# Designs tried in a protein design run: designed miniproteins, single chains, continued (3). Part 52

Each design is a single chain, and the fold is of that chain. pLDDT is the mean over its residues in the fold that is shown.

## One batch from the design tools (miniprotein)

Design m9906
Fold by ESMFold2-Fast:
Structure m9906 (fold): chain A 68 residues (1-68)
Amino acid sequence: SRKEELIREVEEMLRRGASPEELVDWARTRAGFETIEYDPSTDAGTLADAVIAAIRAGRKEIRLRAPL
């Protein structure tokens, strides 16, 4: 399915050492994400987990909170 294909792309990007910025650009351009809010200190793994969870849930939005 399209969801499975997108999830595989995220997992492959992580395996290749993609940055958070690269994951955000991919999510906006290929996965159709409308809103991505994240703290600049968020690591690529945490961001990828949020992207994968959103894809599985059929969501086009991510909001990651940074504890102060």
Scores: mean pLDDT 81

Design m9907
Fold by ESMFold2-Fast:
Structure m9907 (fold): chain A 62 residues (1-62)
Amino acid sequence: MTAERIAELRAALAGVEVGIATARAELAAHADDAARVAALEATLASLERVRARLEAEIARLE
């Protein structure tokens, strides 16, 4: 297994982390909008699953 593959997975993970940070910031900014909160919570749950999968792949390769 190569350091290059780990670097690619870490780049993908960084992108997901930016998405999570953005969604969390929007959730905090729009906490009073129940419909938007529900949509952002669903988005966060999806992104957190992708993050966990990428972290598991990186851990397996290290």
Scores: mean pLDDT 83

Design m9908
Fold by ESMFold2-Fast:
Structure m9908 (fold): chain A 69 residues (1-69)
Amino acid sequence: SEAAVLAAEHELSEVVEEARRLGDEETARKLEELKEQAIEALRNGDYETANKIGREARELLEEARRRAE
């Protein structure tokens, strides 16, 4: 679904921006890669993989927040 792709792109872009605001450039880079993988999975109709990637992205951001000083 095009709507699902747009929603995922918006949400994952916000996650990437938050990691950059925290100064965690390595996590931001990993989140950008996960964003690309999630969008590709959605375009291929692989919703299971897209959901797993979304969860991984959320966990990475949470860990980055814990490390922020």
Scores: mean pLDDT 83

Design m9909
Fold by ESMFold2-Fast:
Structure m9909 (fold): chain A 97 residues (1-97)
Amino acid sequence: MKEVDVGIAEIQLAVGKLLIEKGDYKEAVELYERAIEIAEEADKKLLARALVELAKALKKLGDYEEAKEYAERAIELAEEAGDEELVKEAKKVLEEI
């Protein structure tokens, strides 16, 4: 995978989190969707992280059905990647929906 692409996705996740703190949930969703597009070709852990952040943002927007779908996908990918902490985080997001 291209290291530059991974770095761009991680920056998009970081900026998206700042947008969530500001209440700019729609803009955060757009950044997380771009990060997911990059992460699909990069790494399962990065993809799972991006999906967790997208699910959190969609929950803030009231898009509970979509948030649930992305949280469930994030759990599957985090389990495949062996990231126990990310599995727990994704499950917490799903429980809050």
Scores: mean pLDDT 83

Design m9910
Fold by ESMFold2-Fast:
Formats: sequence, C-alpha cells, structure tokens
Structure m9910 (fold): chain A 69 residues (1-69)
Amino acid sequence: NEKKLKELAKKYIKLVEEASRLASEGDVEGAKRLLEEADKIRKEIQKIASTLPEDVRKKLKKEFPEVDI
C-alpha cells in the first residue's frame, strides 16, 4: 500500500510544519494538538511500512527523509 503511505507521509510533513509555525507564534497548545495528530499518522505509516519489502521501504525513506519509515 505504497500510495497510502505516501499520502500519509505528506500529511505528516504538513502537520509537523504547521505545528512548528504555531509554536514559533506562541500557540504551544495548538502546536501540541497538531503533533499529537502527526504522531497518530506516524504510527499508521510505520504499520504500513512494516508490510512493505525492504527495497520499497529504502526508496520511501529517500523520498521522505523527514518521516521515520
């Protein structure tokens, strides 16, 4: 399910970027909520990644270095 992992990876990156922006603006609680949502997505990514062949996982790690695949 490579396509779903890529979609989740993009969503994860956007949430982390938005959380960083909110934190820099002093909205610590808003940042925390987004990081909690990002963590749930990261866990889903890891579940999908564990079902993929090693060569596919290496390719995805290079494409999305910000995501812990």
Scores: mean pLDDT 82

Design m9911
Fold by ESMFold2-Fast:
Structure m9911 (fold): chain A 65 residues (1-65)
Amino acid sequence: DLEKEITEGMILIAGAVAGVKAEVEFEGDTIKVYISKTTPENDEFFKKLAEKIGKNAGYKVEIYL
């Protein structure tokens, strides 16, 4: 699914920009994002980016540390 691949790629790029390593899984209408805990500032910045990317693509976003 090209849309899922693009959405995953955007979240992974956002992670790289935020200094966060992320893994992405799709489950129905939800994107599950797994990250290693970094700093509260970096983690929060990435969470906001990932939620915005997923929401714009029509998905709910759940983030796991």
Scores: mean pLDDT 80

Design m9912
Fold by ESMFold2-Fast:
Structure m9912 (fold): chain A 58 residues (1-58)
Amino acid sequence: SLIAQLSDPDPEVRLAAARELGRSGDPAARVPLLDLFRNDPDLEVRRAAAEALAAIGA
């Protein structure tokens, strides 16, 4: 599951999962992506989560 990959220890995996969820527009990803946006230590991962949330919210 892409949502499960948002919790991966590798920031590259979390980044890729956030981008894929943004492209798919899955509303079930909204809460996990919001958590990632607020709490992820990696700036690029947080940016990808913000972009994915914008795509889902459109």
Scores: mean pLDDT 84

Design m9913
Fold by ESMFold2-Fast:
Structure m9913 (fold): chain A 68 residues (1-68)
Amino acid sequence: MPSDEELDRAMALMIMGVGVATGKEAEAARLIAELALRNNRPIMYETALEWAREHGLEEAVKALEETR
């Protein structure tokens, strides 16, 4: 059974993956940041931010930081 942290990481990566596939990385990143803020899910935010930085998704990084 996955932990809450494992689920939060999986959800962040799935949402970012869909964002990349549809050319909406910034929108996906903003959605993750808002979900993490509203539901107190910091691992979701941290996972998305780390992944976006690692893959050079500058608009996604900006969207995550601006939705802080």
Scores: mean pLDDT 81

Design m9914
Fold by ESMFold2-Fast:
Structure m9914 (fold): chain A 76 residues (1-76)
Amino acid sequence: MTPEEVARAARVALKHATPEQVAEAIGNLLLADGVPEELAREFKERLRKAMEEIGNDADGVAEATRRLAEEVFERW
C-alpha cells in the first residue's frame, strides 16, 4: 500500500463516516497491512489532531493522511 492509496481510502471513507471514524478506519487498514500496532496508534492520534485543525476540508484531510502514512512507511 502506498501513501497515495491510504489518502484515497481516507477521502472515500470521509463520504460515509465522521473524521474520528476515518482516523480509526485508516489506522486499522494500516494494521491489517502489517504496520506495527505502536506506529498505527501514533498515526491514529496524529491524524485525529490534524483533522481537528483542518475541519471538514476533504482535500486537506487527504493530504494530511498521505503525509502521515508516508512517515509511517519510512519508519516501518
Scores: mean pLDDT 83

Design m9915
Fold by ESMFold2-Fast:
Structure m9915 (fold): chain A 117 residues (1-117)
Amino acid sequence: MGAKLQEEIGAMVAAWQGSARAAGLDAAQIAELRAMPADELVERMLEMLKKAGYITEEQVERLRALFEEARAAVGEGDAVGLIAGVLMAIVELREEGEPLEVALERALAALRETLAA
């Protein structure tokens, strides 16, 4: 489940950024994602992780606030890429057996370091 979720997140972001080839997506799905507002794409990714049990409702609110902060710092396109990277890192760390809060804090530390550079 985790490897598939990471692949799906990567494919969604690639399609949204204009990639004509995204793993596991058909032409109609790529067209839908390309037209999607960044806020809606981020909310879809957060809901996917919440539904799969990788994050809690409280962590969704924290990640949403961090996306807004990243958007202000680096612009919308780069912010989507950064938040997707954080979400994929959370999935990987949770599949490796890290507790929810530890996985989130480690992923957020990497994002904060990137934004400070």
Scores: mean pLDDT 76

Design m9916
Fold by ESMFold2-Fast:
Structure m9916 (fold): chain A 88 residues (1-88)
Amino acid sequence: MENRKKAIEAMKKVADETAKKVEEEFSPSLGSGVRSELNKKVDELAKEAGDVPVEEMKKRAQDIAEKTVKDLKERHEEEGRRVLELTR
């Protein structure tokens, strides 16, 4: 089904773009971790892709990606603070 293929491609593209941003902002290793996590979530969403418009699935993938990046950014900042405190 064309719609399902396009939805899956759109969701994977969102995951790849998000991973690239994390690689640029933090590190390649964190970007790799984000890519792995988002690909798993995309695979779960892909099961519903045929029943939902491509734009809706893309939006769901983007929302998940934004939340994942925000959570990682907060955790990375907290980790940096803890390391700084431990080295003082």
Scores: mean pLDDT 72

Design m9918
Fold by ESMFold2-Fast:
Structure m9918 (fold): chain A 87 residues (1-87)
Amino acid sequence: SAAERLEELMRALAEGAPLEEIRELLEKLPPLLQETVEPTIEAIEKLRKEKREEKLAKILENMKKVEPSFREISEKIVEAVELEEKK
């Protein structure tokens, strides 16, 4: 499901996966969901490019703290996006 794919992307982000893997996971999402999450991916890419490794590490550690909620968050984001597509 789209929610499972989004959860996988969120986990990959929190684990500090390579940008290539993150982009591949992003491309597997439906187009409107890609548009919704791509700005967050771009922000993380910018932090990596700027070598702001300490700030990035803190963000990723904070994401890991909410990891038990990744499924619920993913389901709510997908539900909101799908409601717009069904109009």
Scores: mean pLDDT 77

Design m9919
Fold by ESMFold2-Fast:
Structure m9919 (fold): chain A 61 residues (1-61)
Amino acid sequence: KKIEENLKKAHEAGTRGDIKEASRYLKEAAEEFGIKAEYGDSVDAVRNAAATALEALAKKK
């Protein structure tokens, strides 16, 4: 429901190297947003998916 907040938290965690935390927030955001991202190579997948979704969400409004 709070996909924007979860995406921001995922991005921040990824930026500081907390991949486990970033993955957790990204999964919650993906469930709400309905995206079926690939989570193989989870470190890169989580980081890229979070950044892409966050940018897309920010460019709306």
Scores: mean pLDDT 62

Design m9921
Fold by ESMFold2-Fast:
Parts: structure tokens; C-alpha cells; sequence
Structure m9921 (fold): chain A 70 residues (1-70)
């Protein structure tokens, strides 16, 4: 579906942001919010895929936050 394609595309973009050392918290937060909203919509269509992508988003968020740990 279009929602599935959009959610996957947003997760791929977020992975690239995590890999980029110049990514700001604001830039990451904006894209992560966009992905989360798309995943929430996807729960009505495909809850199994939505749950999988939500876990991936949580993992990517944790990886990004580790960049600010001492």
C-alpha cells in the first residue's frame, strides 16, 4: 500500500540521518515525528508491519541519542 511504502521510505531516510554526523536533534526529531504519525495510521491497515516499523524507529532513535552520551 501507499502507507507501507511511505513508512518504509521514512525509516530509510531516518537511517541516513542517524549515519550523518552533522544531523541536528531538530532535524532528526522532525523526521522521526513524521515517521511515527505514518506508522500510527498504518496500524489500522497492517498492525503487524506497523509494530515492526515502530520497533525499528525506537532502535534508530536510541542510536541517535547515543551520539550525545559521554
Amino acid sequence: SKLEEEAKKLLEEIRKLVEDPNTTPEEFGKKAREALLTIIELYEENPELAEKLRKELEELTEEFEKKFEA
Scores: mean pLDDT 83

Design m9922
Fold by ESMFold2-Fast:
Structure m9922 (fold): chain A 50 residues (1-50)
Amino acid sequence: MTPQQKKVFDQIVDISVQHLAIVASGDTSPAARQRIDDLQAQIDALMAQM
């Protein structure tokens, strides 16, 4: 794994923790759903860089 790939991986892990925290909170508001979608899109974009 390159240093750049390691950095991207660490970012994916951080975003995944944020995603899980929102899901675990039980917040089903439109704002929470949008935030979950945004975090998933960020993960997908970072995975494309790997």
Scores: mean pLDDT 80

Design m9923
Fold by ESMFold2-Fast:
Structure m9923 (fold): chain A 62 residues (1-62)
Amino acid sequence: HMAEEFKKRIDEESTRQNREGKEETLDDAIRDLVYAVALTIAKREGKSLEEAEKEADRIIKS
């Protein structure tokens, strides 16, 4: 299921940062939030994980 893949992706990024002992910056927190929103919208519209991440990146850069 798409929802499971989206959640796994978010969890993996969070775990990776914690494992490396890095503190989350405000930019990192905003990025995570934008990804969560984009993934939720993509799931609702049946879009792929790749498209959701691409949209999130564009929003963050804009």
Scores: mean pLDDT 67

Design m9924
Fold by ESMFold2-Fast:
Structure m9924 (fold): chain A 70 residues (1-70)
Amino acid sequence: MIPAVRVLVEAVEKTVLKNNPDLPQEEVDRWRKRIEESLAKAKELYEKNREKYDTPAMIEDDKRIEADLA
């Protein structure tokens, strides 16, 4: 899995659910499905380019995104 993409997707999901508790269940389900589809695509790309995605730069971006959204 691509670390930066995973952290970003998880942060977005948490933020959407936290800030929109009154959101209809159908909308929440749509968001989760889109997130899962994005993760599946990212995983496929990661498997093709593992060495490129495990660079120190990607790890730093991952950490920065997590800190910014937390």
Scores: mean pLDDT 65

Design m9925
Fold by ESMFold2-Fast:
Structure m9925 (fold): chain A 61 residues (1-61)
Amino acid sequence: IRIKSATLDEEYEVPPDVSLTDFLKSLFGPEARLSHEPRAVGETTQLVVGTETYDVTLLSE
C-alpha cells in the first residue's frame, strides 16, 4: 500500500494474515479510522487519525 499526505509519502507491505485496518492501527494508533477498504489495485481511500487525513492507495493484491 501507499500512504500519502502533505508530510508523508511512503509504501508499506501489509502482512497477508493482517487486515488493512489492524495494520493501519499498528502504525497510527487505535484511533485510526479507514473511510472504506480499497477493493482493487489503484483504488484510494481516506485514513483519518485525529485531525489528520491520509490517502491510502492499494498497490498490489
Scores: mean pLDDT 74

Design m9927
Fold by ESMFold2-Fast:
Formats: sequence, structure tokens, C-alpha cells
Structure m9927 (fold): chain A 65 residues (1-65)
Amino acid sequence: PTLVLPREEFIEILTTVPGIGREKAEAIWRALRGEAPNTFSAATMARVMEALRPVLGDAELDLAA
């Protein structure tokens, strides 16, 4: 498959989304890994996925790391 998106790059991309700081980005990362419940609204998750869209077209999330 394509290049894997590392955790740190994922966090940096999410912190560009208004209202999402590093702590929220880390919480979203844990939720996507199944390590924590996703407590974020559908609207927040839609903004997250839009921010990741340009990268995910050529890469996959490194959820194992």
C-alpha cells in the first residue's frame, strides 16, 4: 500500500483544525486506535476527516504505532 501517516504528523494536521489543540488531537488518535471511546461530535469528526483527506489519498493512518 501507500505511505503510512505517523502519529506525530496526524497530530500536527489535526492541530490546524480550528478548535482542535494537541490534547484533542491525541484523544482523537486514541479513539481511532480503539484505545478510548470517541466522545467527539459527528461535525468535529467530519472536520478532522476533511483535514486528513489530502494526506489519506496517498497515505494510510499508522494506527499500529
Scores: mean pLDDT 69

Design m9928
Fold by ESMFold2-Fast:
Structure m9928 (fold): chain A 104 residues (1-104)
Amino acid sequence: SMLEELKKKIEEAKSLGELYDILEEFALKAGANSSLPPEKTVENAAAHFLAFVGAVFGPEAAREAAADLQALIAEMKAEGVPEEEAFERLKEKILEWLDRLIAE
């Protein structure tokens, strides 16, 4: 399925740039018209994931995921975590959300 393929690709991602590219690709495949800046940031990667969730699972699931991801991003910015650590934390949170959404 598209969800199993997405999960596998995210698990194999080794950088923020790779995670961004995967999330952008799957948001597009899901029909999400995501017009984000080209900068491969944590915020823009999360935004592509939220666009995907909204397209596939609906607005309520996207709202719940957005609240959780926005809290994580705010915490990481407050702590000043380096990009490599921010990538790993975002990847883990996205995989947690995919597991939750697939199980429903």
Scores: mean pLDDT 86

Design m9929
Fold by ESMFold2-Fast:
Order: sequence, then structure tokens, then C-alpha cells
Structure m9929 (fold): chain A 67 residues (1-67)
Amino acid sequence: MKIKIVSFSLPRPSSLKSGMELEVIGEKGNIYDVLYPGDLPVGTRVYAVVEIDGKLKSVILRVAKRV
């Protein structure tokens, strides 16, 4: 599935922006493992507000391997 980033906080990667869609490859509670095409290390956590099925959620995005 894909999720859309509405906003984010620290860490603030320059390649992460509002409106960006990320592919989710794993989910556990409020933690979403995402494929990230930028230069963030695997396992990096980003606190974000995302839109899923038309609803806003505060989640932890965790960078996963492969573009």
C-alpha cells in the first residue's frame, strides 16, 4: 500500500516533503516500514502525520531496504 506524507518532524530529511507518497512493506501498530528512495540509513525513524484512506494519523515511518 502507499501512504501520503502530510507533515513531518525531527529528523527532517531534505528529501522528505509534504505530499510525498511512500510504499509500505510492513506495519506494526503505529510503525510503518517504508521504501525510501533517498540516502537515509535503513532503520531510520521519522515522526510524521500521514494520510491513510482519507484519515490523518500520527505515525513513525521506519526506513526499509530497497527502492
Scores: mean pLDDT 71

Design m9930
Fold by ESMFold2-Fast:
Structure m9930 (fold): chain A 84 residues (1-84)
Amino acid sequence: SMAEEARRLAEEALELARRALEEEDPEEALRLGREAARLGLEAVRLAAEAKDRELLLRGIGAALAGIGAAIEAALRGGLPLSEA
């Protein structure tokens, strides 16, 4: 179901965001954070289609975690913030 897929994507996004924060290589950390943001946004899309408010909020949280991890990586590595 869309709700089950959204939940799995949000969980995967949170795990990627966690890995991004632990990653020592700023370019790889940025890649992981960006992927986490992408999966979190896809979870938001599926949750909206499923009309599941709780899952929508979870997807938003996962997307923001990914964005934050990407920004942290960019700042740590002196990479352009536009890449986050």
Scores: mean pLDDT 88

Design m9931
Fold by ESMFold2-Fast:
Structure m9931 (fold): chain A 111 residues (1-111)
Amino acid sequence: NKEEGEKLYKKGVELFEEEKYEEAIELFEKAAELYEKSDKLNAGNAYNNLGLAYYALEKYEEAIEAFEKAIKLYEETKDEENLRKAYHNLGDAYEKLGKTEKATEAYEKAF
């Protein structure tokens, strides 16, 4: 599962760079599911990129859900650098929805 997850994740990144966001979303979602059972850190990375792909499509509510899943996994793995990045991404998504108070709370956690 980890090797298959890595292949899907890398292809998702390629599709994201090509601005094929809907296709990237499908691959990041599958990669995250495969990684959750074997590699929580890479699952967090897949969910964070899933959120970024939703954000690029202006699907901010879906982006928030994906970033929240990434945050949970980064907290469990104690990956402080990626945790701060995911909180910053969460803040950006809340700001796009006009939820300024929630955006401020997320940015404060990105310190």
Scores: mean pLDDT 89

Design m9932
Fold by ESMFold2-Fast:
Structure m9932 (fold): chain A 82 residues (1-82)
Amino acid sequence: APLSPAELAEAARRAAEVAEGLAEQIEKETGNKEAVEKARKAAEYAREAARAAAAGDTEAALAHLEEADRYLREAGEIIRAS
């Protein structure tokens, strides 16, 4: 079953916390500024998704989560290439 707006908002908030934690870990372990910036951008989009979902805008929330996922993939690619 699809997530309710409230469940989507909670999931997006958790995704933002995970992405921010990942950015801190990348900074401490690798010092790769580009990867850190990508992970922080993912956290920003996840926070925007949580706000959109809380407002009942599921379409905007999903679009923001797709951007968050894209930035996390880019951060991972940079780390793997290092």
Scores: mean pLDDT 86

Design m9933
Fold by ESMFold2-Fast:
Structure m9933 (fold): chain A 64 residues (1-64)
Amino acid sequence: NAARIAELRAKAAEHEAMAGKHQATYDELSKRKDEYPEELEKAKAAATVHQGAAEHYRRLADLL
């Protein structure tokens, strides 16, 4: 179903965008790591989680 594939791809794109934002935060904070070690680890974890979710939704769309 084209509508379902479009929905899954949209969800993948949203998670990819969220992963990108968290990765940008990680990249910025990594230059200041001595001041923000907890925030750095949180940004890294959030980027990883959203990247995994994006890959999951992309794979589901590709199987339909």
Scores: mean pLDDT 84

Design m9934
Fold by ESMFold2-Fast:
Structure m9934 (fold): chain A 96 residues (1-96)
Amino acid sequence: SVKEKIEEAEKLMDEAVEAFEAGDYDRAIQLMRKAVEVLKEAVKDKSPEAIKAAERFLGRLDIMIRRAEAAGNQRAVDTLRSLRDEVEKLLEEAKK
């Protein structure tokens, strides 16, 4: 179940990145929010695999933030930073 949730979250993240690269920021944010909710359920088990998935999400969000900044899309930057803060909080809670 945890492995399946991680796979679902990663797939949603990949779809979000694809939408972001296509310039569909609204769809990208919607997919990323779904990915974070699935990740949140996975990290409740505090498994090393779920923790690593959360760390990968932080890295992916950092890349997306840099790209949004380079594109001058301040609304996307602000939203992605908010999502990054949420994932960072999940990771901190999972490591306790």
Scores: mean pLDDT 85

Design m9935
Fold by ESMFold2-Fast:
Structure m9935 (fold): chain A 96 residues (1-96)
Amino acid sequence: MEIEELLERAVRVLEEAARRLEERGAEEAARRLRELARRAREALRKGNYEEALRLLEEGVRVAEEAARELNDLELDILAGVAALLLAVARLLLKKS
């Protein structure tokens, strides 16, 4: 799996988390996640994988915090999937 593909998948997972937050009325957390995902996509477009990874890791923290506050299993799963994708991407960056 290429680093870019892993990071792009993490962007999509966090966009799903933002949609779920919006459904739950957590508008501020949803807005924060969408902004982080947008900035991460821009970093990916520029080939800045380290910046994209940092932004997406911040997004995982936002999603995990909101999942705990809302007691939302779907959000918890989405945050966990994104975290796993980012952990693999970090390992691949170290090998490069």
Scores: mean pLDDT 86

Design m9936
Fold by ESMFold2-Fast:
Structure m9936 (fold): chain A 64 residues (1-64)
Amino acid sequence: GLAFAKALVQHELGLSDAQVERLVALLGLSRAEQRRALAELAKEWGLSPRTVAGALAAIRTLSA
């Protein structure tokens, strides 16, 4: 479920509660909007775009 997905991503990447909630908010966006937002978050958090995209994909998969 979503709670487990959030906890797993937060633990693996060392994200704050606020950072994880910003990732979860992207689930309601279009694919193009998600791609742009992921690039911005990656830059803001000092992570690779691939890492942030992987985190969103994990949340999506484990929340189904």
Scores: mean pLDDT 82

Design m9937
Fold by ESMFold2-Fast:
Structure m9937 (fold): chain A 57 residues (1-57)
Amino acid sequence: SLADSVREGAEALVAEGHPTLALQLGREALRLGKEMGNEELIEGGRAAVDLGEAGGG
């Protein structure tokens, strides 16, 4: 799903040492999801933000 794809992208970015990019991915997915009314982008975006914040300290 789109939510899973966003989350997996964020997990990969954190694993590669780029938690700030995972956070940016999540925030952009949330903005686009809210603008488009796309619940999968909102869900994936929230997960990506949480992963980026946890990975970055």
Scores: mean pLDDT 85

Design m9938
Fold by ESMFold2-Fast:
Structure m9938 (fold): chain A 82 residues (1-82)
Amino acid sequence: SDKDNILRAIGLTLRGIGYEFEGDYRKAAESFKEAGELLAKTGDYELAAKYYELAAEQYRKAGDEKKAEEALEKAKELLEKA
C-alpha cells in the first residue's frame, strides 16, 4: 500500500513537472497536490508538505491565489504533524 502510494506520487511528480514545462500551471498544481496527498497517507508529512508548497507555487503561477493559500495552509498542518 505505502509502496504503491510512493510509486504513484513519483508518477504524479513527473507529470506535474511536465505540465509546468508546458505552462499548464493548474494541472501542474493538481498533480503536485495529489502526490502530496499520497505521501501524507504514507506518514511522510514533511515530504507531503513540500509537495503542497509546490502545488501552491503552481496555483500562484496560474493566478489562483485562493487555491495557493489553501495548499499552503495544508502544508502548515502537515508540518505540525511531522
Scores: mean pLDDT 89

Design m9939
Fold by ESMFold2-Fast:
Structure m9939 (fold): chain A 76 residues (1-76)
Amino acid sequence: MELLDEAARLLSEGVEAYKNGDYQKAAELFEKASRLFEEAAERYRGVDPELTEQARVLAESARKFAEDYRKKAEEL
């Protein structure tokens, strides 16, 4: 639970950074969130299948946003 809560907080902070035009910070926050969701998926594997699947989906989404925003930061 704590990992998922922290990851969700980082996603919220990443969205705020994106809204402020700070694509580098947004990318870093989404990348960290993705890593925490991956850790949550591994930890809950075999314990809670629903949380494991949700964490995996959120990790992939956050990773894609991090990659996209990192590329935007590099192009600017």
Scores: mean pLDDT 81

Design m9940
Fold by ESMFold2-Fast:
Structure m9940 (fold): chain A 69 residues (1-69)
Amino acid sequence: MSEKEKLILEGEALLALGRMARHLGMPELAVRLLTEALRLLREAGASPELIAEVEEELREAERDLERLR
């Protein structure tokens, strides 16, 4: 497995975990996981579609977090 492939797999796993955290009502954890996913996927040069998917999930998680303030 190349370093790029490893980063994409890690980013995809963090996206899945971030979505789960958001569905469990843990927006702070979701924001942290999704922020790390976005960082790894950008570093790996992942597809624009995958990056946009993570960015949208992160925006939703940040909105959920703001509602708790």
Scores: mean pLDDT 85

Design m9941
Fold by ESMFold2-Fast:
Structure m9941 (fold): chain A 64 residues (1-64)
Amino acid sequence: MTIVRAKPLTPVQLRIAEAQGVLYRSGAIAEVLEELDENHVLVRWLETGEEAVVGKSLLEVIEE
């Protein structure tokens, strides 16, 4: 099971993500469910149980 953490974003990066309709929480922990393409993964946020597609560059692997 691959556990990832949402990387801290700069205020500029967070604004861009919000403008694109991406709900992002810096420091949130998620489980990787599926790799969708070279840049995106489907994750489940452990706090809420919600599933989301997130860019791999925004995630830090903390456990495999």
Scores: mean pLDDT 72

Design m9942
Fold by ESMFold2-Fast:
Structure m9942 (fold): chain A 60 residues (1-60)
Amino acid sequence: SEELREEARRLAREALEAGNVKAAIEAEVAIGMADIMEALKMPKEKVEEMLREAIRIAKE
């Protein structure tokens, strides 16, 4: 969902600002994977699962 995507992007930015460069990069990669999955018409549940993984990574 767009809400999860915006949350993931916000947290990735916050990780970068906190100096957690690795977490920021890995979270952005997961967001990119979710975008590719959506473009490939994968189930919404799988796209949202990947966005939640991006959120988890950003919080590391």
Scores: mean pLDDT 86

